# Designs tried in a protein design run: designed miniproteins, single chains, continued (4). Part 60

Each design is a single chain, and the fold is of that chain. pLDDT is the mean over its residues in the fold that is shown.

## One batch from the design tools (miniprotein)

Design m14060
Fold by ESMFold2-Fast:
Structure m14060 (fold): chain A 60 residues (1-60)
Amino acid sequence: SAAEAAARARAAAEGMSEAARQALTAGKDYSAGGSFAEAARLAGVGPETGRRYAEQGARW
């Protein structure tokens, strides 16, 4: 449901690890030629998960 999706998004944002915060910073710099794959690697998550975090961040 939309409410469950919103709750999961909030939990992800509030429960982000230091590595995830670093990955988001690296993803922000991707406009300078980086990639979501590199950001995901730094966070220790898969490339698809890293891309989903970036998409969710853009919606918040």
Scores: mean pLDDT 54

Design m14061
Fold by ESMFold2-Fast:
Structure m14061 (fold): chain A 95 residues (1-95)
Amino acid sequence: NELVEKVIKRLEELIKRAEEVLEKLKENPKDKEIQEEAKRLLFELEVEIGLARIVLAVAKLAKELSEEEEKRLEELLERAERLIEELRKLLEENA
């Protein structure tokens, strides 16, 4: 429960930061400082997604995951994957 809540909170915070950087990148796609910030967040988001998937799998196996927590994690993972795709596309188009 506590580990699941910590992972949810970290994903929510990273998603929020990634959305803010995505907006900045859309406005100034050639800005090298924003591009580097986006690359850093991509790496952080990929690492956290990996950890979240491990935690989800372990919690499911242990039957320690509520339906609400599972749904929240799955929704956050989907949102994070879409942000990664959008950030990668903009960085690639503006390299």
Scores: mean pLDDT 85

Design m14062
Fold by ESMFold2-Fast:
Structure m14062 (fold): chain A 118 residues (1-118)
Amino acid sequence: SALELIKRAKELVKELVDAVQAALDAGMSPEEILALFEEKAREISDVLFRIYVLAELEGNQEVAELARKAIEKVTDLVLEMRRLVEQGAPREEILATVQKGADEILKLLDEIEKLIKS
């Protein structure tokens, strides 16, 4: 169950990056890209919260803390994306920001997976 949630979270994070890239390539408006981003970020946060709850119930405080940190990273990325859209940031900056945020979240998920498998 926990390993399946981690796998799903990793898949959703990769899908987020691909969806933003595809939306930028299709010439979607900044507001449409933000709406798509926020929808997909919500799906990621929902799965991460389920990982957090399971870790808390099992008394795995280290996994719970990493899951909380991952949720905070998703929240921070949403706020940064809103800022970039409001400021009319170039396509390259939007994509680089999403890729960097996704990489940070994936690293946290890798740490969680390693702890559960140990």
Scores: mean pLDDT 90

Design m14063
Fold by ESMFold2-Fast:
Structure m14063 (fold): chain A 101 residues (1-101)
Amino acid sequence: MEIPSVEEIREAARETLENGTPHNKKWARILLALSDEQLEEFLEFAKKIEKELEEAGTDVEKAKALVEEIKAFLLRLVEDPEARALIEELHEEAMKVLEEA
């Protein structure tokens, strides 16, 4: 996987806040709440999670565990109350999708 730069992600997030879907706007708001250093940490974490998701395949319970890990990671980095609320909402949305899969 090619990891985009912090600057590329910030530009994409700003565009997504204006023109994206409601789901993608939540992600954009969370990403823009991160510092450059925190965003770099998240990108390294995302690379690890992508590999673990590929290894999980169709195992819904492993996918649920990874969703919980993503939530815990983001809540550790993000202090902004609005962004923290969006992390909780995205976690609930992801868990519902996995339950229906």
Scores: mean pLDDT 78

Design m14064
Fold by ESMFold2-Fast:
Structure m14064 (fold): chain A 85 residues (1-85)
Amino acid sequence: SGLEKTKKFIEEMVEEFEEKGKEAVEKHPEDALERLEELYEKFKKEGLQKLRQMALEEGAADQLLLEEFEKRLEEVYKKLVELAK
């Protein structure tokens, strides 16, 4: 249950970041790169904070899940940066 909730949280967080990032590129092409960097830093910070909290409440944080979140978020960020160029 805790593992499934954590994986769902990661997926939803990454999807929300991708949607907000696409909107930034489409609506604000003039400063899209700056907006994407701000969104990336915000989602990374907030996501890691929430994942650590979930780990404390639902059992030991799997460091691999934290690393997976960071990796997936970075992959989406790189993809969005290419779209903004």
Scores: mean pLDDT 82

Design m14065
Fold by ESMFold2-Fast:
Structure m14065 (fold): chain A 86 residues (1-86)
Amino acid sequence: IAAARATPVELSPRVEELIERLAEIVKEYLLLEGYSEEEAERLAEEARERLRAMAQTLAAIRGEEAALEELERLLEESEEELKKLK
């Protein structure tokens, strides 16, 4: 695979856990909004991939702490929005 050599820094298990929790919240949010199970799962998977790419970029440029802070901020915002729908 031609692009493998240019990958950003490896993410810690803590960062990966936050990404997984965010993807689960995205799925729940979409289901509450009336999306189908299939569509919600697909969109949540796309969100997981985007979050991972963003976290890797932030960790490479600003360090792991910056990636953790951004993911925690997104988690708080997402939980607040989800709470309003429940």
Scores: mean pLDDT 75

Design m14066
Fold by ESMFold2-Fast:
Structure m14066 (fold): chain A 69 residues (1-69)
Amino acid sequence: TAAEAALREAAARNGGRISLAEAEEIIREHLPPEKAELAIRLLREIAKLNGGEVSLAEALAALRLALGS
């Protein structure tokens, strides 16, 4: 998906990591509001465990869970 591609590009710029703020912006840009809020809620919980960042794998997992696939 376009969201998945944007997350991969963000991670490539940052050594495989994405800041919570950048991940939230990408998700809000590419997903319907209802699905974006679910993905962002999951990303915020992950970021709490990781000092405010998420890995590409974690971001993709949150995205896919929010999309139902």
Scores: mean pLDDT 84

Design m14067
Fold by ESMFold2-Fast:
Structure m14067 (fold): chain A 65 residues (1-65)
Amino acid sequence: SLLDDLPEELQKALLEAIKRAPEVSEEQIRNTVKLLKETSLPFRVALTMSGLLDAEEAQALEEEL
């Protein structure tokens, strides 16, 4: 799957982010995975840059992880 390229902890965190997003495209998921694999960006920043979650939702998820 698209998530198999990520460490198990990041896979779980990303699945939780997907559950919180009201609408998720395959392109947003692919862009998030690409950012997490190819950059050293914080998880929160990768989520907001890909458009998977807004800044408020990404912060709330990070506080619960």
Scores: mean pLDDT 77

Design m14068
Fold by ESMFold2-Fast:
Structure m14068 (fold): chain A 94 residues (1-94)
Amino acid sequence: DEEKRHILRKIMEASAYVIGAVVYLRLKDYEGAAKYLRKAAEALEEGGTEEMKKAAEYFRKAAEALEKGDVEKALEYLKKAMELVAALDREILA
């Protein structure tokens, strides 16, 4: 199914960007982390499902919170985004 392959490719792209964001977070480089979270959001938006758009919104909110120095709020949004991505991955692989 080409549609499922497209969705999985976009989830994989977003996941790679999230790994980059986590590295920058550990370095306390919040601008670098925000940049990578925005790239993750862009990849998910290209996936084209409503759930992917919702996950992208949470990644964008996490990036915005980091840019404002609100690390606690950013981690809450990141957790929500990652939970949505994990649920999508499980559904597509089922």
Scores: mean pLDDT 85

Design m14069
Fold by ESMFold2-Fast:
Structure m14069 (fold): chain A 65 residues (1-65)
Amino acid sequence: SVARQTGVRIRLVGASIDGTIEVELDKETGSYRITVGPSPEEIAVAEELKREAEAAGLKVEVYVR
C-alpha cells in the first residue's frame, strides 16, 4: 500500500541522514540504490532494509563500498 511504501521511504531517509547508508533514487526505473560500508554489520542492516522495502513493493539494490 502507499502508506507502507511511505513508511519505508521515511525510514530510508532517516538512515541516510544518520549516516548508516547512502540512498539514491533512479528516476527512470523508480529503483532505490543503497550504498553501505563493507562490514558484516553494515551489510546486514542494508539487506534488512532491502527486504522490508521489497515487501512494501519498492525496488532496491544494495552496493558495498
Scores: mean pLDDT 75

Design m14070
Fold by ESMFold2-Fast:
Structure m14070 (fold): chain A 79 residues (1-79)
Amino acid sequence: MEEVIEEGAEKLVEVAKKEAVNDKSEEEVRESARLLAEDIAEGIERNYPTTKEGLEVAEEIRRRGREAREEERRKLEEL
């Protein structure tokens, strides 16, 4: 399970990087990362709603999604 989370989180980061390189607007990049993170987290919560592992996994994915959004916000502010 931990391994699946790490792989999912890495894919989220790669998507965010690819979108940024494609010169997409900061809002589009942040929204894509947020939606993907929420979709993955929801899937995990749905399959493991009350397990400690499932909750920890969902929280970690949401945290990484938020960090991706903050990083893109910082890049926009630097412009």
Scores: mean pLDDT 61

Design m14071
Fold by ESMFold2-Fast:
Structure m14071 (fold): chain A 62 residues (1-62)
Amino acid sequence: DPADEALRKALELTAEEGIDKISGKKVKIGTHPVSGEKFYDFEDYLKLPPYSPISKKLIRKR
């Protein structure tokens, strides 16, 4: 979706480079603008409240 693509690009451009504490690998780390939580990619951002797609979890997909 165009809005998701624009948001993804904005988050990638503003994300700081850091080190994953578990694997020790270099990763891009962003900060959620509302909750202040750290995330590693756009998919993780969508899982954080208030923008978490909780409705998708309630839809039965088999």
Scores: mean pLDDT 52

Design m14072
Fold by ESMFold2-Fast:
Structure m14072 (fold): chain A 88 residues (1-88)
Amino acid sequence: MSVEERAVEKIAEALDELERVGAERATPEQRRNALSVAAALARLLGARDLEARALALGADPAAVAELTARLEADPEAFRRAVESIAAE
C-alpha cells in the first residue's frame, strides 16, 4: 500500500474507535480536535466519505477549513502528518 492509502485506512480505523469510545476515554474537546484533524486530512487525501463521517461525529467545520488551508500552504507538514497517521 502507498503511504496515502495506509493513512486513509488508519483514519477510518480511528473514526471507528472514536465512534465506539465514550466520554470516559476522551474529553469533548480532545474528541472534537481529533475529529477535526481527521476530517482535514481526509479532505486533502480525497477521502470524502471519511471527511463526511468525521463531521457527522463532531468535527468543527471552521477548524477543518483552517487546518486544510494550513496544510495546503505547507506540503512538508502535510506529508509529515500523513506519514504519522500511516505509522499508527
Scores: mean pLDDT 80

Design m14073
Fold by ESMFold2-Fast:
Structure m14073 (fold): chain A 64 residues (1-64)
Amino acid sequence: MEEDIKLDNMSDEEFKAYLRELGVDEEAAERVLETMKKHGLKKSTVYKAIRNGRALVAELRAAA
């Protein structure tokens, strides 16, 4: 819950830095911000989706 509040209140630049820590490149991070603003999505929702999706893809690749 506190992580969600922090993510939702951080600047776009701080959010891009958090996405880069997940292995998202700068161009992809810009596209995420544009899509998020267009659809009114919360930063916490988008961050969790990317984090969980990357973890799942990494596990699937390791299992192959």
Scores: mean pLDDT 74

Design m14074
Fold by ESMFold2-Fast:
Structure m14074 (fold): chain A 71 residues (1-71)
Amino acid sequence: MKKIKEKFSEKERRIVEAAAELIEKYGWNNVTLEDVAKAAGVTLEEILEHFPSKRDLKLKAAVYLTEKKKE
């Protein structure tokens, strides 16, 4: 439950940004959740709290990349 009024927390945004940047450089199959955690400055557990699977994070990162494509 918990009250999270902000749709996109700064932590979630940082994780998605880091994942998107790593995917752009190396491709998703060459990026681990640990690489994303290190790049975002968070723990692997924090990633899993917001994104229950690597697939969910991949979907969020893909959305971020499509938004960035508009530029």
Scores: mean pLDDT 73

Design m14075
Fold by ESMFold2-Fast:
Structure m14075 (fold): chain A 69 residues (1-69)
Amino acid sequence: GQPVNLVVTKMISPTTFVVDKPLPAQVGDVLLFEALGERFEATVKAVNGTTVTVDKPVLAGAKILKVIP
């Protein structure tokens, strides 16, 4: 996977959010998140600029550490 340094700045829905920079990921890629001291993975379902949809609920303030193709 490729390391990244992105932050979820705003939630649109439990699974759709805005990041602070363009996400270098495609549909089907897995994102490694860190929030509240925990790490978890979610699969990308849609990307439109800085708006991203994944398959699991995420929280505002979560960090995206890695993109796994």
Scores: mean pLDDT 86

Design m14076
Fold by ESMFold2-Fast:
Structure m14076 (fold): chain A 80 residues (1-80)
Amino acid sequence: MPAAMLAALEAYARELRDRLLSESKTPLEQDIAEAMARILLSVGKIFVDNTADWSREEVIERLRNSGATALAERMIQALE
């Protein structure tokens, strides 16, 4: 369970970073893009750790109710 969610989180963070970097034209914008991806990974890992002993069904329900549609959808797909 935790490994599948972590892999989905890392893939989403990489996609976000690459998207923001493709639109970034200055070193400052690039630095901000990298920082945003790191913050997403840090906070996402806290969620994965805090739900490590939950059932798959409980985690999926929590993700559906989170409002974070794109990231939640990717994590749910990784659990199914």
Scores: mean pLDDT 79

Design m14077
Fold by ESMFold2-Fast:
Structure m14077 (fold): chain A 64 residues (1-64)
Amino acid sequence: MTPREEVLLLTLELVVGSTRTLIEHMRKNAKEEAKDKVEEIIRKMEELIRELEEEIEELREKAE
């Protein structure tokens, strides 16, 4: 793995972690009326995180 690839992977992992923290905050602070819309947004965010995690793992495999 090149130093550049390692920094990129670390940055992506930090973004994933930050997004998970944001999701937890959204769930805790969602008003009753907005819960359904917030849950829809959270599902989309979780789907994007999953795709990003898959790309991170693929990059890790190729970097060996």
Scores: mean pLDDT 76

Design m14078
Fold by ESMFold2-Fast:
Structure m14078 (fold): chain A 110 residues (1-110)
Amino acid sequence: SLAEEALRHLEEAKRFVEKAIEALQNGDVEKAIEYAREALRHTREAGRLAQEVAETGDKQAIDTLIKAFEDLRKLFEEFRKLAEQKSPEVARIADEMIAVVESAIETLKS
């Protein structure tokens, strides 16, 4: 289903953020940027799929994705706070990921 595909992209985004956090903690800013960009790519695809799920009117799928995006927003906000102290570029990518998540939640709640 579209919702299952979106959830897979959100799981990949989470995995790449966790890798980016580890890279930042190890001082590997170049790897952190690479992983953050992959997380953004997956977050954007999940956001696109969320628009399609919203159009189906499937309340169970919509409610599931809202919770998944809200959980990721919390992780991305924590990632942003860590990144602002270590890499302005990673912080900017985190800001873009947060914006995508907020837009997706707003679309799903409409």
Scores: mean pLDDT 91

Design m14079
Fold by ESMFold2-Fast:
Structure m14079 (fold): chain A 90 residues (1-90)
Amino acid sequence: SEAVKLAKEGKYEEAIKKIRELLDVPNPTEEQLRDAIEALEILASKLKDQKVRDEVLNYIRIARILLSMGRLDEAKQVLKKALDLIEKEI
């Protein structure tokens, strides 16, 4: 929830830090991964480079599918890839 709030407020560097904290938890809950997804989608919408934005959104889509299958660790790894791309652009 804090990561989503920071992303909505335009505090992108702080939002990125909070998303990273959520994803660095050894066994994140489904709720924590859903919070990370929501914050990452907000950040992706602010990316100016269409190609990078599309790659980030594709990772988010894959993570949602993995989450729906209960594959939480794999969803976490894919979301980390999305976050790394966003961090390079902001």
Scores: mean pLDDT 88

Design m14080
Fold by ESMFold2-Fast:
Structure m14080 (fold): chain A 89 residues (1-89)
Amino acid sequence: MEELIKKYKELAEKAEAAKEAGDKEKFLEYVKKAQQVLIEGIMEMMKKSEEARKIVAKRLGLPEDSSLEEIRKALEKEMEETLKKLEEE
């Protein structure tokens, strides 16, 4: 848990620094890595808590009884859409 939070924070700081330096390629790379760490943490939370799974499913517009696989796919799709928008800017 603490390791994932630390890794996310380090990647977020690197993304910010790359953006300030005008390095769009590095910015997108760090954003993608930070998103992967975030999804990993959310998946671990859902495995340990059925309530967390229901909350995440509801936020994604999925049925409350959605499987972990369905929720993972929805999170990955949102990540892909976010990265695509950042690439187009």
Scores: mean pLDDT 79

Design m14081
Fold by ESMFold2-Fast:
Structure m14081 (fold): chain A 73 residues (1-73)
Amino acid sequence: SAADKAYNAGIGAGRGLMEAHGPLGPEASRGLQVAGDTGTEEAIREAGRMAAKSAGPEVGDNAYRGGLEGLKA
């Protein structure tokens, strides 16, 4: 379902970030929530941008990649 895809995208993005850098700031957490709620590539991209703003470009890349893998699952 769309909800399952959204959930998997959020989980994937969160796992990628935790593996790289641990807990995130509020902006990155908000971005991950949007990715999880929406389950779209655009939302995952936005989550990556917010993660990058909060914790740096590498963390943003990990969030985006994790979210895309979650969306695929």
Scores: mean pLDDT 61

Design m14082
Fold by ESMFold2-Fast:
Parts: C-alpha cells; structure tokens; sequence
Structure m14082 (fold): chain A 58 residues (1-58)
C-alpha cells in the first residue's frame, strides 16, 4: 500500500538523501543551477520529503 511504501522510505534516511540529491541534480542541470544552488535544492527536497513522511502513521 502507499502508506507501507512511504514508511519504508522513512526508515531509510540515506536512501531519501540519495533520492533528493538525484532529483536536485536533474532539476539543476535542466535549469542551469550552479553546485551551491543544486546542493541547497537537494537539502530542501530532503527536508520536505522527511516532513511529509513524518505525517504518515507508524
């Protein structure tokens, strides 16, 4: 189920960080971001995803 999938992602913070970095690189490359902008986006995406996942019941 969706909830079980999101709980599994929350249990793997390293996987969430890698996913956020991959997304940020893709977006940054498409929009011409520099390295600092891409890293800030990766951090924002990771914190946002972590916050969203914290809303699912354990």
Amino acid sequence: SFIEEEKARLADPEGLREEARARARGIGEALGFDEAETERLAEALFETEKWVLSRVKP
Scores: mean pLDDT 75

Design m14083
Fold by ESMFold2-Fast:
Structure m14083 (fold): chain A 81 residues (1-81)
Amino acid sequence: SDEELFNKALAEVERILDAVMERLKAGEPVSVAEIEEAHARILAILDEAIAKLKDPKLKELLEQAKAYVERLAAYLKKLAE
């Protein structure tokens, strides 16, 4: 179902973001390249889900999630510099 595709995409994105955030919280070094790789993986997951979803409302929510993640990645890269 669309709901299952949507929830699976969000869960995968959350796992990638949580992995980066846990390392930052632990005081571990996270490079700009690692943040860019994580961002690219998240965009691929969201784009695949958007392409497969039929519900325009769920597509819109994932497009908004892409914008949010882009802003978050930019902020995290600034912190890593």
Scores: mean pLDDT 87

Design m14084
Fold by ESMFold2-Fast:
Structure m14084 (fold): chain A 85 residues (1-85)
Amino acid sequence: MSAEEQEALYQQVLDATRTFLHAHGFSDEVAQKVADALFQSLQDGSSPTEIGFSVVRAAEETLGRELSPAEDFLLQLFAVTYQKA
């Protein structure tokens, strides 16, 4: 995959993450950090479970608090959409 293709994929992940997380009451700062974590995990070839934990951690670190079970489930569900079947 070329550098330009990776940049295009990152922008798609960022835009989708912003749209999804804003619809659920998260800030742009949280969406940015979640998108960064999701993109890196996808490039690293992480499992769906590892991707889910990575995005939850990024959100918690950005917010400075633990996510609710509903917020945690929502982020993990979103992350699964970018995993290869």
Scores: mean pLDDT 78

Design m14085
Fold by ESMFold2-Fast:
Parts: structure tokens; C-alpha cells; sequence
Structure m14085 (fold): chain A 70 residues (1-70)
């Protein structure tokens, strides 16, 4: 399952809604992937999204894409 989010808080909420054995988190700018991460747990996904929120605030990313791995 794939979810899109336009800020870190929305990304955290979307990650909490996903059911999976792992999560792929993509940071995008102007539709281009500029960063990626993998989280084995929802807790790690939430932590990664909070950390990536600093990049969003700095203008380095403008959107998140979160994918559940099953």
C-alpha cells in the first residue's frame, strides 16, 4: 500500500495507518526522489519521518511517499 504526505506530521499519521512487515519512505522535491529510507517497524518509520521533517522545514523536500512492504 502506498500513501502520500505533504509534511512530516501527515507522514507519521499515514505510516501509523499502514499494515506491513516494513516501510519504504521516499522524500521528494519537484516530483523527484531526493532521499530514501527503509524502516523494519512502524516505530522506526515514525522516527525517520520526524527526522525527515527537518529536511521539509529546510525546503529540501516538499512531499513524502510511504510504502508498506508485505
Amino acid sequence: EIKRAKNGEEGVKKAEELKGKGFIILGLKDGKVVGSGYAETREEAVESLRKAGELFKAGKIDEFEIRSVE
Scores: mean pLDDT 73

Design m14086
Fold by ESMFold2-Fast:
Structure m14086 (fold): chain A 100 residues (1-100)
Amino acid sequence: SAMELQARIARLDAAIDQLVALEQKLVNSTDINEQKKVANQVIDLVDQLVAEGLISASAGEKIKQSIREAIENNDKVRLEMEVGALITGLVALRVSLKKS
């Protein structure tokens, strides 16, 4: 329905805003423990979006694995790229839903 579509778009907007704020914290952080906390908050958000049906379970697992690998390797640049890719993907999904 149109109301369900509007609710999905509003949820994506909120998730994108949260991810942008987390990305800013990550970019400005020099502390690995803060970077790990941000990564865990991104993973929690991915789990929520999967539970809400906005991201498939398979896509969510792939995203979470990429984030975990970046953290395990202490690769801040890779972590920033993975968070940026997630933002881009959610923006693309939002555009797709508006065209439907």
Scores: mean pLDDT 88

Design m14087
Fold by ESMFold2-Fast:
Structure m14087 (fold): chain A 69 residues (1-69)
Amino acid sequence: SPRQEAVIELVREYGRELGLPGLFDVADEAERRQLSPDAIVRAAEGQMVNEGVPQDRLEEFRARLREIA
């Protein structure tokens, strides 16, 4: 779906910006498994938390998600 593709691209963007290869793995797995947008968000946020991403960066990610149709 367009929303699924947009969420996957946002996860890849944050992987590049934060230098977190784990986010690329999340995006690749989400595409391979055809995960729902909500499942992709949950996996990406879990990965960010596990890698110690600061709360302000997580809030920024959540704000960007709210802008996706």
Scores: mean pLDDT 85

Design m14088
Fold by ESMFold2-Fast:
Structure m14088 (fold): chain A 90 residues (1-90)
Amino acid sequence: TLENVISIIDEIIEEIKKKKLSLEEIISFLNMLAKFAEENGLKEVAEIARKSVQKIEELIQKEGSKEEQEKLREEVIENLKKIKELIEKA
């Protein structure tokens, strides 16, 4: 259900804030979220999730600094908050 997806997003945001999730685990979640969005016609949600995955994969490939990783984690949190708002409006 949409309510369950929102609850999972909230939990993931808190886990990212607590530094409990690896970048690879964040990618896994965003890929699941993108697939859910595509199956439910939520185009903007899918696009935000896919772009976030691309940025994380690029950072991993470049062996980005701790500072770059922290900035990207903050960007992912803001993107997840936007995704949550889009799901709530759907």
Scores: mean pLDDT 86

Design m14089
Fold by ESMFold2-Fast:
Structure m14089 (fold): chain A 67 residues (1-67)
Amino acid sequence: SSILSGIREDLESSSPLVRSIAIGVIKLLLSANPSEELEKEIREMLREALARETDPELIAEIEELLK
């Protein structure tokens, strides 16, 4: 899963812009009717990202995606 490993790296970036782009990619993947397996992996990455995130706008976006 080269796509997921890339997204994970970007979500761990020190740059808020890079993390924002990664969240944008996740939104696109979720809108494309992903497999249950892929959706589960994405949700797990989002929960980990939420635990680390300090940007209020990015926190709100991740929380919305986890609903």
Scores: mean pLDDT 85

Design m14090
Fold by ESMFold2-Fast:
Parts: sequence; C-alpha cells; structure tokens
Structure m14090 (fold): chain A 74 residues (1-74)
Amino acid sequence: MIPSSYSEPVAEIRKLIESVKSVPLEEAKPLAEKALSQANKLLQLAQKTAGPQVVQELQALIDEGKAILEEKLK
C-alpha cells in the first residue's frame, strides 16, 4: 500500500526549483543539485510504484531544473 506521499515530495522539489530561479548563481548551483538529486531519487521510486503521470511530472521538473541552471551559467 502506497500512502499519498508523492504530492508532498513533488511540492518540495518544485519549491527548490523556484528557489533556484530567485537566488544568485553561487547559491543556485547547490540548490539545483539538491533538487535534481531529490527528483531523481523520487523518479526511481515512481517508476516502480506510481503511474506514468507522476513519472512524467518528475521528469518535467528535472528538465526544468537543468534548464534554469544552464541559463544561469550563461
């Protein structure tokens, strides 16, 4: 039985990605790495135990986090 735990960790990952947008580059890199690490860990669990919608949402968050970090590095 899987409790409805995906909504809370997804919300926390979204919050970290939003923080990356609003902080200087020096702070953005470790925050982005933390968000991407948490998202990848949750994605591995979701691939085994959750529906494709959750997997798609986590993949989109990972892609967004990478794009924001890349834009800040330009």
Scores: mean pLDDT 76

Design m14091
Fold by ESMFold2-Fast:
Structure m14091 (fold): chain A 66 residues (1-66)
Amino acid sequence: MSKEEIYAEFDKVSNGAKRATKEQAIKVLQDLGFSEEEARRAVGIFSVDGLLTPSQLYAAYQILSK
């Protein structure tokens, strides 16, 4: 998936907020075909105070996509 597609999925789950919750980020990654365990681990690496920016969600996606 492209960076632009990940940013679009982020915008849908965040309802236009600048940050998404860990659970919203995990849901995006699960919708992309990753397991809950993989998504939760990746999100946990990049989350700050339980929140992620679009770039942090994309970084989580990148480590799962290698």
Scores: mean pLDDT 82

Design m14092
Fold by ESMFold2-Fast:
Structure m14092 (fold): chain A 99 residues (1-99)
Amino acid sequence: HHHMLEETKNKIKELVDQALRDAEEAAKRSPREAARVGMKGFVEIQVLAQSAGITEVAKVANEAAKRLAQLYADGATPEEILAAMREGAEKIKEAVDKV
């Protein structure tokens, strides 16, 4: 329904901004913590989008989370992890705006 869809879209944007802030703060401690926090945030967005039937947003959030998991496995720098977080956040917001 249109009204619930707008509320869900706004909630996803809030979660994106929160995930980015949490990852930036975690990056001050370690790149592993930044990746972990970022993955958790993007998985939460994926689950919310999937439950709401916004499949394109769920797909983009899942891809962003997988990118962070790969960077974590590869021992990426904080700069690489934060760049991936910002790219993922931008793509999720773009996907939300297309709904």
Scores: mean pLDDT 87

Design m14093
Fold by ESMFold2-Fast:
Structure m14093 (fold): chain A 74 residues (1-74)
Amino acid sequence: SMEELEKLKKEIAEDTKRISNMTPEEKVAYAKQRLKERGEEELIENATDEQLVLHYYSYLAEKIKEYRKLEKKK
């Protein structure tokens, strides 16, 4: 529905704004916090800071893909 598209669009925009305004160090800290909240602590112990940030950005990329999929189906 249009309501689902607008909600997802707003969520993506807000997530993007928060991340884009962070320093590299803040992005690493944010990624580690989000992964801990999701129970993915094993990734934090075994990965580099760069790998952790890239892993978190994959979640944002999946939201963007879902938005584009819903937009094309309307």
Scores: mean pLDDT 70

Design m14094
Fold by ESMFold2-Fast:
Structure m14094 (fold): chain A 89 residues (1-89)
Amino acid sequence: ALEEVREELEKLWEEYKKKVEEAKETEDEEKVKEVVRELVVEGQRRAVELLLAVSDEEERRELLEEALAVAERSKDEELAAWLREQLAA
């Protein structure tokens, strides 16, 4: 069901944002990078799986935009560049 998939994606990204914010509060830039990288890899895999299931262009863009925003906030430019390429396609 589309609504179920949407709710799971929302929870995933909310959890992701919260963890990144918590890491930033420690003022440890390396810890922020590690947390973002770990969560992005896990989030990316889950997002791809869910996007393939729904085949919705708008949902795909929203997930990529959220991932890009998190990568940019963590200053992970390598990942951010890759995500920008996905959004441009």
Scores: mean pLDDT 65

Design m14095
Fold by ESMFold2-Fast:
Structure m14095 (fold): chain A 69 residues (1-69)
Amino acid sequence: KSAAELLAEELLRAAGTTDGYVSPEAARAFLIDLGLSEEEADELVDELTRPDGRVNALELAKAVVEYFK
């Protein structure tokens, strides 16, 4: 029940995925909806995008929680 876990659940629901990963496009849109600039969202997505082209929702959520603290 961490803030990151709750945020990751919301991201996964919004993206419609079930495997714990989202596309970079879905991650970027989610970050912008949370109030990050396009540049901030692009930097976080690039940093967290895996070699297979996916973003782990929990890793992204943890980065967002850290960013807003």
Scores: mean pLDDT 79

